Designed miniproteins, single chains. Designs and how they scored, part 75

Each design is a single chain, and the fold is of that chain. pLDDT is the mean over its residues in the fold that is shown.

## One batch from the design tools (miniprotein)

Design m2588
Fold by ESMFold2-Fast:
Structure m2588 (fold): chain A 105 residues (1-105)
Amino acid sequence: SRSDRTRQRILDAYTDLVLQNGYTNTSIRDIADRAGVSVGTFYRHFSSKQHLRDVVSRDQTMQNADLLVAAGQTQDAINLLRQGASLLSDPSLRQQLIDRANQIS
């Protein structure tokens, strides 16, 4: 949907800016400007910069776990998913990592 495309542009902008400038030096305004959206539109998709960080962390953990599974390192993938879940404050994102760990266990 248009909303999904807008969300992805915000995620891509965040990842690029954090890679270039670091998390602390990246503002919501910088992310919104890079994504081509208003700050109000940012807040329709993410409750905070910290929530956005948790979403990116969940996505990265899932991708890294899938690479470990593909390499035959299934127990390392399970351990990574469970450890990643413990670092997330959002209960829905945390549960997604736990569910993935249980699926491959």
Scores: mean pLDDT 90

Design m2589
Fold by ESMFold2-Fast:
Structure m2589 (fold): chain A 75 residues (1-75)
Amino acid sequence: SEKLLERAKKLKERAKELLEEYKKTGDEKLLLEAEIELGMLKIIAGVAKLINDPHAEEIEKMVEELEKLLKELKA
């Protein structure tokens, strides 16, 4: 559904903005907020997969991209 894809894109973009700000400031609150956005994105990805949404694969790739970025920052 277009609505699930739209929500996923907004969550991904917000999380990326939070992570970029975290890189500049070191503010752990921004990292926590980015993790919350990722958690919400994972829920949307799960729902999309469960209902066999045509955008499920695209949303899952958004999850993978954010998990990779977050993992690289924690290393």
Scores: mean pLDDT 86

Design m2590
Fold by ESMFold2-Fast:
Structure m2590 (fold): chain A 89 residues (1-89)
Amino acid sequence: SSLSAEEQEQLRKKLIEELLKKFKPELPELTDAQILAALAVLARREGADTLAAALEEEARRLGGLTPEDITPEQLKKFEEAIKKLVEEA
């Protein structure tokens, strides 16, 4: 059976919390909203539009940030953190 809107929202929140838990230690200089906005940019680039939309919504809710607020330097740091986490997995 398909998930209800409330169940989808709860699952989305749990996934976002797990992402923040993984990335915060690697990027302590970034806020939660900046981490989520950077992830949204990368998700859009990879064609993961549904995930990107969820991350964009949460970044806006937490810090009023959009993907356009993320600098190229912040994105590069994020790509390096992803590479490190993938190699450690």
Scores: mean pLDDT 75

Design m2591
Fold by ESMFold2-Fast:
Structure m2591 (fold): chain A 73 residues (1-73)
Amino acid sequence: SVFDEINERLARLPEDVQEEFQERLSRAILELADARGMTPDSPPEQKAAFEQEVLEIARRLLEETEERYRREL
């Protein structure tokens, strides 16, 4: 799954780099939730669509983080 792919790739990065990624992702998720009007009471299908958008953002941020890390090596 995309989630498993992201977790596997993230685990290959140093702990401090993983923490930076997690902070950026958390901020992006909060911003997206606000922009989409997401609440705990949102319908299941809207939550599923939101989860897919979050995974796409996570993949993008992970790719950016991996590229930056490789450049610093």
Scores: mean pLDDT 82

Design m2592
Fold by ESMFold2-Fast:
Order: C-alpha cells, then structure tokens, then sequence
Structure m2592 (fold): chain A 55 residues (1-55)
C-alpha cells in the first residue's frame, strides 16, 4: 500500500509537468525553449519512475 501512495504522489508531479508544458505551448514559447523544456520534463519523469521502481 505504501508503494501505491508514493506512485500517486509521483503522478501528481507528472501532471504538474504536463500542465506546465501545455501552458508553454499555448503561450507560444520559441521552439528551442519548448524542446529543452520537454527534454527536462522527460528526464524528471524518468527519475520519478526510477524512484517508484526502487520501492
């Protein structure tokens, strides 16, 4: 049960990152910046996923 609760916390962070990305796209952020933001968020997702796997 502890693992499921932690997964929910991680998913909340993922949702926040996704929302930020969507807002950047809607705001017309330059392609270079948008691409870098996507790369950064992808790495964050991978880190969160790895933490879940450790549990």
Amino acid sequence: SEKKKKIEEFLKKVREYQRKLDEMEAAGVPEDKLREAREKFQKEYEKLSLEIEEL
Scores: mean pLDDT 77

Design m2593
Fold by ESMFold2-Fast:
Structure m2593 (fold): chain A 69 residues (1-69)
Amino acid sequence: MEGRRELLAAAQALASHPGDERVIDALAETAVRYGFSREEVAQALREAGVSPETIERALAAYDKRRAEL
């Protein structure tokens, strides 16, 4: 899938740096840019081992960025 490597890399970076707002924003931008659904983003984050609390923050950023399209 186009952008799957970028999404997985962003998810892994977020798992390593869960408090970093720049990493959250980069993940949201990547997901919206490549047209991933909210569920696909959530699944990638779960597979990367991101905590539920950080997943909620990342999905909130995704929702906000998608609303700007």
Scores: mean pLDDT 82

Design m2594
Fold by ESMFold2-Fast:
Structure m2594 (fold): chain A 85 residues (1-85)
Amino acid sequence: SDGEEAVEYLKKGLEKAKEGKLDEAAYYIGAGTAYLGKALKENPEDEKAKEALEILREIAKVLEEKGMEEGAKGAREGVEEFEKL
């Protein structure tokens, strides 16, 4: 499902962000957020989409800790927009 894909891509994005592989992290975060948006539009109560949203919050924290302020801001704004759905 789109929610399951969002979880897998965002988990990979979080892993790459923690490793400092920021270009790879950006790819996985971008793919994961696209799947998350699709999942939430189809079913706002999707449990996998809710799990993916929590991973995106963790990504924002990791990016902020690494001084990636624009990436952290993007992840936080993504969380806020998805919470409105």
Scores: mean pLDDT 84

Design m2595
Fold by ESMFold2-Fast:
Structure m2595 (fold): chain A 86 residues (1-86)
Amino acid sequence: SMEEIEKILEEMEKIVKELEELTKKDPSLKPLLLEAEIILGVGHLLYGVYKTVSEDDEEFKEWVLKKLKEYLEELKKLLEEAKKKL
């Protein structure tokens, strides 16, 4: 659902903000932050496309939701990697 996608994007934004704060303390984390920002950007792009698609295109909507969940898991791994380097 749109609400589920919005919650995923909010969680993704929270992770990127946490990475930004860690990167202020340790600039060596900048590459991980950049990768996270790219993933978040793609997430927002997919949400933009999702909003333009017909309600009847359930297969495409399910694919977008699956991709956003995969991107959220990638962001969680980047955050865990950053925390291990501290």
Scores: mean pLDDT 86

Design m2596
Fold by ESMFold2-Fast:
Structure m2596 (fold): chain A 94 residues (1-94)
Amino acid sequence: KPSGMENALALAEALLEEHRDQLHPRVAELLARTLREMREMIENKAPPEEILEFLERRREEVQRAIREEKTSRAAAGAVLTMLQLLIHAAREEI
C-alpha cells in the first residue's frame, strides 16, 4: 500500500511532466531534482521529519528562483501548490 508521501510524490511527478514547458528551465530542473531526492529519501526510509525539513528548505530555494527568474503568476502558483502538497503529505506522517 503506497504511503501518503509516495502518492503525493507520484502526483507531483505527473504535474511536473504536464507543466514542465511552462516553467523556467532553472525552476523545472530544481523541482525535478527535489522530486528525485525525495524519492531517494523515501526508499532509504528517512524519517518524515527529515523529509519535511528537506522540502521546507527546497521550497525557500524554489521561491528564490521564481523571484529571480521572470515567472508567470499561474506557473509560480502551480509550483508552490505542488511543494505545499508534498510538505502537507510529509507533515501527515509525523
Scores: mean pLDDT 83

Design m2597
Fold by ESMFold2-Fast:
Formats: sequence, structure tokens, C-alpha cells
Structure m2597 (fold): chain A 80 residues (1-80)
Amino acid sequence: ELEEKLKSLKEAVDNQDYETALKIAREALKIAEETLPLDKVNKLHALYFKAVEAYKAGDKETFLKTLQEMIKLLEEAIKE
């Protein structure tokens, strides 16, 4: 389930559909809250809010970097 959201998130980023990417990231975060340890969930929360702030500010560099970091944490969590 979290793996499915990760695939969708990567697809949205590849398509440069950043609004959809944020929606999927929020959905992935909700699933992570139910399945992952609290420390990982807290890191994902921080990254999600940082991505939202960067998106609203038009800071594409920080936005993309933050989404990629979130994707990396989700990939690592799924492989564990």
C-alpha cells in the first residue's frame, strides 16, 4: 500500500504535476502514520510541511529537493 503511493508520487514528480505530488505525499504520510515508527513519521511530517511551504513560496529548488528526500525515506522504510 505505501509502495503503491510511492510509485504514484514518483510518477507525479516525473510528470511535473507537483500539486498531485503533494496530494499523494499527504496520502503516503497518512499510511506511514499507521505503519512506520514514530521517529520516521516525524521526519516525514517535517519534510511534507517543508515541501508545502516551498511550493507556496515558489521555491522550486527546495520543493524538489524536499520531495526527493521524502521519497528516499519512504523507499528506505519500505525496504526495511
Scores: mean pLDDT 82

Design m2598
Fold by ESMFold2-Fast:
Structure m2598 (fold): chain A 67 residues (1-67)
Amino acid sequence: MKKKEEEEIEELKKSVIGILTRHMRKQGVPEQQIRDLIKQIDEAAKKSETPLDFSYRVGEIVDRFIL
């Protein structure tokens, strides 16, 4: 993977986790569900070679968490 793609994935991961955790806590979602979501997103970032692949994986994860 190119350094630029790795950097873009990390930036997207930070943004997604920040937005989702803030929203979920405001909605009163249990901390265990928030932790599980964070772990899944972090794992998706590690498995992704491109920002597009990461976005696809995050979409699949988020679709399973209806707030």
Scores: mean pLDDT 77

Design m2599
Fold by ESMFold2-Fast:
Structure m2599 (fold): chain A 80 residues (1-80)
Amino acid sequence: SIQDEVLSIIDKNIDVIKSLRDKARSQGDDEMAAFFDGLLGNQKDLKAYVETETDPDELAHIKAQQESLYKNLLELGKQL
């Protein structure tokens, strides 16, 4: 289902964010680590929301935003 696809992308983003947060912490970049921790909290809240959402148009919008976030996180990771 589209809900399962969105949840899958959110989980991938959570994993990437955790990796980037841990990298920032290992480098002593407390500001960047705090940024990723905040983003991680937002993704967990979104996951809880998506688990209850049944509107396919809303899920399609969230999917597109999460795919964009994933690309941006991968590019950001190249700079760290």
Scores: mean pLDDT 89

Design m2600
Fold by ESMFold2-Fast:
Structure m2600 (fold): chain A 105 residues (1-105)
Amino acid sequence: MAEEVVKALKDLFPDVEIHPPAEIPEEYKKSEEEIEEAIREAERKAREIGSELVLEAVRAIKEGKYYEALKLIVEAARKAEEEGNKEIAEAAELAYEALMYAISR
């Protein structure tokens, strides 16, 4: 189920380097500073474009609600694809990267 959602996100964001959390060696895990920076960048972009879905996803990441964050990111990406809205797609991609970094802790 979670793996199927990750596969769907890989199809939507083929240029994002995605590693399943269980397959990431300790030495390749992101630092807390890198995780916090990714979260801040995603939140900044979401606020700039006014994407409520991406803002809620970032909030869920901060609260450790990773599955809820993933669901919100998928909804934002789907909306971006339907509307051809590259700004929402970019915000969703940044939120997805932040989520992958946070999960790899």
Scores: mean pLDDT 72

Design m2601
Fold by ESMFold2-Fast:
Structure m2601 (fold): chain A 70 residues (1-70)
Amino acid sequence: SDEEVEKLLSFLSKEQQEIIKKIKDNKFRSLVALFTLENKLSVEELKKAVEEVKKKKTAEEVYKVLKSME
């Protein structure tokens, strides 16, 4: 939900928030935001994750991209 995404984003830096906002799907934004928080991704790692996520159509594919970055 938008409310959950806003909560997750509030724990990230402004730069990380702007990067994640490039993802149009709210569920994918939530997955990327949560993964960034849990794994403490750098801005550069997050930029790479977002570019790959933008190419995906399902939450399962997004999750696999994020897992590959652990």
Scores: mean pLDDT 81

Design m2602
Fold by ESMFold2-Fast:
Structure m2602 (fold): chain A 72 residues (1-72)
Amino acid sequence: ADLDKLTEASQKVAEGVRALREGKYDEAAKLMGISKEEAERMRTLLENRDDPAAQTEFNALVVKAANKVLEK
């Protein structure tokens, strides 16, 4: 069901964000279905939390990651 896929996507994105905070960019990229470069970019954006543009870009990458998991 779509709800089960959404739950799985949320879990993988949460684990990916955890891996980003731990500096594990390869693991984060694999969990979120994004490139290592995009994972490193997400970490940089996360460090700029006071910038609304950085927050918008970070959220867009999170949505991209969730959509990639849902495509399976």
Scores: mean pLDDT 76

Design m2603
Fold by ESMFold2-Fast:
Structure m2603 (fold): chain A 105 residues (1-105)
Amino acid sequence: QIVYPKEVTQELLQEIYDELSKLSDSDLAELLSLLYGISKSTAMDILRNTNEQQRDSIIHGLSQEILSLSAEQLRELAREAERRGMLKLAELLRRQADKHEELGK
């Protein structure tokens, strides 16, 4: 896992949160599937049964997970997302990998 200075961690976490907040339920469900090994249908059911506060909590949790991954791990997830036809999610993951790499990781 990558450990950043507190200020850099907060800025990156906010950027990741903002990007994930723009994703569709389908893209978020695919990300949950990729990170936690649950089926996309299970993840879709979770998202459809969440209120606004619960959804916010899920996006914050996903943001923390993405922040903790290396650039290489993010690129591997992006390739898997692309194989699943999730092009918007793949582009988001590649952008985050590039940002992590620019930070020397």
Scores: mean pLDDT 80

Design m2604
Fold by ESMFold2-Fast:
Formats: sequence, C-alpha cells, structure tokens
Structure m2604 (fold): chain A 64 residues (1-64)
Amino acid sequence: MPQETDLLETVTRTLEEIIREFGEDEARRVAESMVPVLSQMYSLTKEEAREIMEEALRRALERA
C-alpha cells in the first residue's frame, strides 16, 4: 500500500484538477463518492478514508 503522505498528495492533486476544470461543488461531490472506493482499495476504514478526502479537499481548495 502507498504511504499515507503519498496517498494524501495524490488525492489532493486529483481534487485540485477537478476544482480547476469543474469547480468546487463538483470536487466536493467526487470526494464524497470516492470515500468508499478509497476505503476498499487501500484497506482503510470509512472514517479514515473520509479524513484523507476532507484534508485533500481542504488543501486542493487552498491551492486552486
């Protein structure tokens, strides 16, 4: 599995791109829909996946 830092940065970059192309509301919607997918792919709890997505979205909004 990738390290938490690598996963967070990858997700942040993905959300930053979505914000630039589709806007904040779409990025928020994508982030919510990806929580269960990240949980399954990286063997995280839903809570852990949500925390990563929330932090990534926060950073992406700051960078965009």
Scores: mean pLDDT 78

Design m2605
Fold by ESMFold2-Fast:
Formats: structure tokens, sequence, C-alpha cells
Structure m2605 (fold): chain A 77 residues (1-77)
């Protein structure tokens, strides 16, 4: 979680792309807290593809905050 926040706060496109690839490939399995952090970033940047990848990669049942963030990014489309 600390490393995740640092990557997103840095705005380093290379590190963010690697993070998304690792999540999409199953190397990183995100929990609700990790998904919320990434979805907040996706909402700010309008990156619907990022939001979908992270949401679909989460094995846990999404909490209310995750559902609200997904709704916000989808409404922007």
Amino acid sequence: LEELKKILESGDEKEIAKLMYDIASGKIVPDNEMVKIILEYAVKTGDLAMAKVVYQSMPEEPDEEVLELMKKIEEKT
C-alpha cells in the first residue's frame, strides 16, 4: 500500500504502467483498499480502462466505496 501510493503520487507513467500490467497479469492481487486508491486516481485522470482492470482483478467482494468510485468513472463515459 505504501509503495502503491508513492507510485501514483509520483505520476511516473512507466511505474504506473508496470503496476497495471502486474495487476492485469495476476502478479499483484489487489484488495479493496488497494482498489480504492487506484480507482481514486483513475477517477481523477478519467482512465476507465485502468478502473476496469483493477475492479475485475479484485477477488474480494467490492465495498461501498469501491462501488461508488466505479459508478463515478463509468458516468464520465
Scores: mean pLDDT 77

Design m2606
Fold by ESMFold2-Fast:
Structure m2606 (fold): chain A 66 residues (1-66)
Amino acid sequence: AKKQKEEAEKLLKQALEAYRSGDIDKSTELVNQALALYHKAGLEDEGFRQLQRLADEMTKIANEKK
């Protein structure tokens, strides 16, 4: 469980970096991978909620840009 949480946190960091550089597609893939790891670990803590918020913001920006 703890190792899966650490991997999810690393993916979150990479997703934020990709998002800030404007690579929305890469950021979306990384967020989805991190969320899947949180679900497999059975953890829905603060990190999971931060990931959901990031995913929501990315979706909103993508929809507004198109």
Scores: mean pLDDT 73

Design m2607
Fold by ESMFold2-Fast:
Structure m2607 (fold): chain A 99 residues (1-99)
Amino acid sequence: SLLEEWAKEMEERAEELDPEEAFRELVLRSAKLAALLLGDEELAENIPNLSLEEQIILLAKYQIKLAQKEEGVPEEVVREELQRTLRVSGVPQEVIDAV
């Protein structure tokens, strides 16, 4: 599939990319995919125009909504796990607190 070919190309390029650039690309793609999965095609198209911080906050909010919709997991539990992941990834505390 196109997704499998893209994933393979991204994996091959990840070794050549600056870690900061790889992180930005992963956040952008993940936020856009999350918006599409929630049916927000207009927002998905606008995500590249947002700042990295805004993309991270939106991605986290969409991940919380997706987990609630698909898994029935409490919002607080998903938010705490996302905040932990963001902290380990070196995201500033101010951005984590905005989630």
Scores: mean pLDDT 72

Design m2608
Fold by ESMFold2-Fast:
Structure m2608 (fold): chain A 98 residues (1-98)
Amino acid sequence: MKVTKYSIDVQMDADRPHTITVKTSGEAGTKITVEGQGDVRWVSISSSGSPQEVGPVVSATVLKAGETVTVQVWGGGGTRTINITVENGSATFTAQTP
């Protein structure tokens, strides 16, 4: 099983969660785990293969190769770091402007 790890710095809006679009590359059954670091209060993840989860550490399983997963991060204002672990694949990330 291939495991790829990413560390992403996100510039937060103080008034709303920041959204990151994660485009998976890998086989069906790719698992994505998101962990908030430091001052991150919560992260959330949603995909077609998993119900939306919210917490300090969340995960989702992608049912189709190349599927898009939505991640939200909230920690108030400033820069926050999240760690993303992708099992059985890799991912590309598009951060949304606040």
Scores: mean pLDDT 72

Design m2609
Fold by ESMFold2-Fast:
Structure m2609 (fold): chain A 72 residues (1-72)
Amino acid sequence: MKKFSEEDFKDPASRLEAAILLNESGTEAGRKAGALLVENIDNTSLDGKSLLELIEKKEGKAAADEVAKIMK
């Protein structure tokens, strides 16, 4: 499975790739996390850590855990 650094999540292309992988997980939590990544694709001020915190706040720990599985 491809892993993303916190810095990779500042790049819109990397966010889109991560969102596709999360959607491919087949879980509701993964789909919710992926959707939030796409919603924030243009927000380049967020690194992986800040984005993980945002996902946990908006969609809960299960969604954040799905993102954490694809992080380095």
Scores: mean pLDDT 77

Design m2610
Fold by ESMFold2-Fast:
Structure m2610 (fold): chain A 77 residues (1-77)
Amino acid sequence: MQEELDRGVFEVAAASLLTSMRNEPKEHQEAAREAIELVEEAGKDPKLLTEAMKILDDLSMPAEEKIEKVRELIKKA
């Protein structure tokens, strides 16, 4: 069973993402938190969080578009 391991890995990755975003504009910080919540509700899958982090790391993308892409990612999973 991966549930306990996935939870620990997810929490560490989520904390790391939020820490990396602390100096970004509030909109991007809120998008990162919302993306983490979306992946958490989808089962705390570390692979989904990793893909979401790639989307969130694209500084050329508006915060709203990042959230939509994360929602699309979760629907596909």
Scores: mean pLDDT 73

Design m2611
Fold by ESMFold2-Fast:
Structure m2611 (fold): chain A 67 residues (1-67)
Amino acid sequence: SLSDEEARKAAEGALTVAKSVGAEVAARLALHNSGAPPTPEAVAALARAIEAGDLEAAARQIKRASE
């Protein structure tokens, strides 16, 4: 499983990438790069956090998906 710091760093990357490619694509990339399965549920939950600009929520979703 990812550490809290690894999840937070992945979330920061996802928020930045989403500005160029959109929240859903950024969510899929962040999950894939974190070794988490990009299920529709995980992608949707992470994309919502990214759209909200909520770094801590995005980090929690990445960590949850990686467990």
Scores: mean pLDDT 85

Design m2612
Fold by ESMFold2-Fast:
Structure m2612 (fold): chain A 94 residues (1-94)
Amino acid sequence: ELLKKAKELEEKAIEEAAEAYYNGYLLGGARGKTIDGKTAVSSREEAIELARDLINGINTGKIYPHDEFGKKIEEKLKEVGKEIEELKKKAKEE
């Protein structure tokens, strides 16, 4: 059950983050720009990939743009990633 909950949390968080980024920022925001030596995501597909990578603690050299909206998305994804890791650890204890 814990592994199933971790998977559902991961999939939902990725979908919500990508959707929020695409609809709220990407349509009118920065695309393909380099910020602090990293490339800003420029498509919904890249936003989904970055969300998955952030949840799994992977650094790909891509970012959401560094404004209030992008920072909140990245923070939320990192928090969900920690929750997922904790659920997986508990599942492995049993």
Scores: mean pLDDT 66

Design m2613
Fold by ESMFold2-Fast:
Structure m2613 (fold): chain A 100 residues (1-100)
Amino acid sequence: SVALEIGRELAKRINEKVDEETAKAIGELYLDFVKKLNELREKYKNGEITPEQFKAELDRLKAEFNAKLDELRKKYGVEKIVNFLKERFDIAVELMKREL
């Protein structure tokens, strides 16, 4: 699956060994984050939400996915990939805020 391939690529990038179940879970979470981030950007671009609402929703999205990453850490014992993805999500949200 695409999620499995993405999860494996992310784990390899930081030299963390993960099984296929863990890789798929990571990949699915990453894809869900990217999808929701893009949906939120499109709502802002088409005028459905204000800049203030967009910023608040970006912060909510980051908090939601950081919580989901903490659940993956607890379930699968994956410290390095969770910390890596938290940093990536923070950077992605900050870059979107700065483009406005």
Scores: mean pLDDT 86

Design m2614
Fold by ESMFold2-Fast:
Structure m2614 (fold): chain A 66 residues (1-66)
Amino acid sequence: KSAAEAGRGGAEGAAASGTGAAGRTSQYMVFKAALSEGDEEGAKAALEGAKAGTAENGRQGALKAS
């Protein structure tokens, strides 16, 4: 459990360093481009990928809080 705390801090730091922000921007660009082309399937896939990442972070926090 202590190792999980150390790992979470490191992962959040890495994301804040630019990887997470850059990744989200890229996903949003793909989503917008797909919408511009009328490709709803591609847009939905990009959005679901972004949501999955956010949900996983939320799960980790909830498990720690409980």
Scores: mean pLDDT 56

Design m2615
Fold by ESMFold2-Fast:
Structure m2615 (fold): chain A 59 residues (1-59)
Amino acid sequence: MESLKEQAEKQVKVAENLVEQGELEEARKIYDSTIKTLEEKGLEELKEEVEERKKKLLS
């Protein structure tokens, strides 16, 4: 079962793996795409969680 939250968590893990590989630009694109999708769906709390994860890993 793939909820939108589960799909977002999978995308975040893909971006986290890209950060670990040093692919920071590609990771940023995955985060930004995920954030945009969550914003379009009105999932503000989950969007904020993804934005905080992006900030922590790409700072």
Scores: mean pLDDT 80

Design m2616
Fold by ESMFold2-Fast:
Structure m2616 (fold): chain A 77 residues (1-77)
Amino acid sequence: MKEFLEKFSAPIAALEAELQAFLDSPVKTEAAAAALEARFEALIAEARKANAPEEVIQQLEGQLAAFKEYAAANVVK
């Protein structure tokens, strides 16, 4: 648990900042959405490798699912 928080606090904060920038953008592109999805998936994979608690993995997976739904509705085609 502690090792996960020490290693992942900065990557999580960076991902949250990029997500907020995407949400605040007036033009939401497919490329930007795909890049954020890939970053979420990479972070989840690294968290699993680090044996993060399942609750943390589930939270990240839930955030990714919510983001995918948001992107599908809001991305400029």
Scores: mean pLDDT 76

Design m2617
Fold by ESMFold2-Fast:
Structure m2617 (fold): chain A 62 residues (1-62)
Amino acid sequence: MEKLEELVRRRAELAAEIAVKLHEIGAEFNKELGLPVQPVSSPEVSEEVIEELRERVLEALK
């Protein structure tokens, strides 16, 4: 059903956007509080990384 496909896609997109934003906010929050940050984490998440994460989520939720 097309509606089901649209719902899956929309859910995947929202989940990916939320995950990326939570990651960015979490990293900034930890930095502001002086909490330890993951040693391999970048100081910021690029749009390319955001798009890659979104694509992976969409692929996984096929």
Scores: mean pLDDT 63

Design m2618
Fold by ESMFold2-Fast:
Structure m2618 (fold): chain A 78 residues (1-78)
Amino acid sequence: SKLVEELVKLLKEYVKLAVEIMRKRGVPQEFIDQFREQAEKEIKKFEEYAKTLSDEEIEEIIKKLKDYIEKAKELLKS
């Protein structure tokens, strides 16, 4: 439950960073809006899937996602 909530929070943070990277790269707003809408749908589907996973499996996904978030933040600084 709490791990799934943390995972969803991190997925939303990653999507926000991806949107900022797309804006920095000059992607048109219409495509960014479409990406955001699709990402919200995929996060909801993944949340349901994550409820079937063990705590250990969710923790491993969280660890990898945190690494991807840090790499995305570095991309925004350059």
Scores: mean pLDDT 87

Design m2619
Fold by ESMFold2-Fast:
Structure m2619 (fold): chain A 91 residues (1-91)
Amino acid sequence: KVELLLRSARDSLALGQQLYKAGDYEGAVQSYQQSIQAAQEALKIDPDSKEAWKLLGESLKNLSKAYEKLGDTEKAKEYQKKAEEAFEKAK
């Protein structure tokens, strides 16, 4: 159950990173949002999952960078803040 969600989050994060490197920032945003959704669903089942918090933080941080590339500075700042909060929970 949780393992499938963590795998989905990792796969979507990896795809997002691949799309970002290819310059497809819009596609990267979509993949990072899918990773965030899967990590959040994992956290509903296991709120103490450091792996899920770490994946959430990494996906939010990468989403912030993708929005910066798209010129959406407000979304970039918002997701960077959310990433920092998620990384604190992963400690």
Scores: mean pLDDT 90

Design m2620
Fold by ESMFold2-Fast:
Structure m2620 (fold): chain A 93 residues (1-93)
Amino acid sequence: SEKEKELEEAAKYAAENRVDISEIEELIENNPEFIPLTAKYALELEIKKSTSLSEKQKEMKKKLEELIERILKEKVSVEEIPAVVEEAAEKLK
């Protein structure tokens, strides 16, 4: 229905613009479906952000893997590897 489409558009807008729940309390009282719809769109945005964060994590992982390969080639003792990897991970932040 047209009313359902309006609610979905409003919920998507609220999710995208991170509207405080206190600002939309009256709208929520009149349309209890609004909260679960906003949560749905907020989750979709978070997943999209997680994908972008995942790309940064993939870059960090790749740099860490390259560093680990270099350490292993230099024949560092196995016991020293965790400490060197931790130091490298902190520098790659």
Scores: mean pLDDT 58

Design m2621
Fold by ESMFold2-Fast:
Structure m2621 (fold): chain A 95 residues (1-95)
Amino acid sequence: ERERLAEELRALMPAEAAPLVDWLIETLEPEFLAHVVAGLRGGEELSPEAQERVLAWMREQGRDDWVAALERRGRPLTEAEFLAAAIGAALDAAR
């Protein structure tokens, strides 16, 4: 169950959010993790303008892997997903 939720969270978030995903999986009970996954799916999508700007920013940072991951999942990035990825990257960099 936790393994399935971990895979699903990683599919919904950029790879750079892995530290945050790992923290959530270690900290939260499976039922709450399922709620997080549902919330991420039903979260507010970034506006088309914001999506374009975020993708351009990712490309400027040399993060073509993030862009490819978004294309693979076949849906627009949500605001929460972007913030989670940024927080995860910042936490990893601080260590």
Scores: mean pLDDT 63

Design m2622
Fold by ESMFold2-Fast:
Structure m2622 (fold): chain A 64 residues (1-64)
Amino acid sequence: SAARAATRAAALGAEAAGAVEYLTGKPAEVLSASVTGPNNGTAVVKADGKVYRATMKDGVLTIE
């Protein structure tokens, strides 16, 4: 459902923001998040004037 997809996107965004905050030591802002499956999606996060792309693939999160 759309509501479940929105909830999963918000959760992915929060997880990506937490990862970026841990890496940078700075507050992170979620610019966008989208999910394509239960364990797949992307998020865009901004911290310390830099934009980071997070990709979730089969439950594995990577930050670029």
Scores: mean pLDDT 84

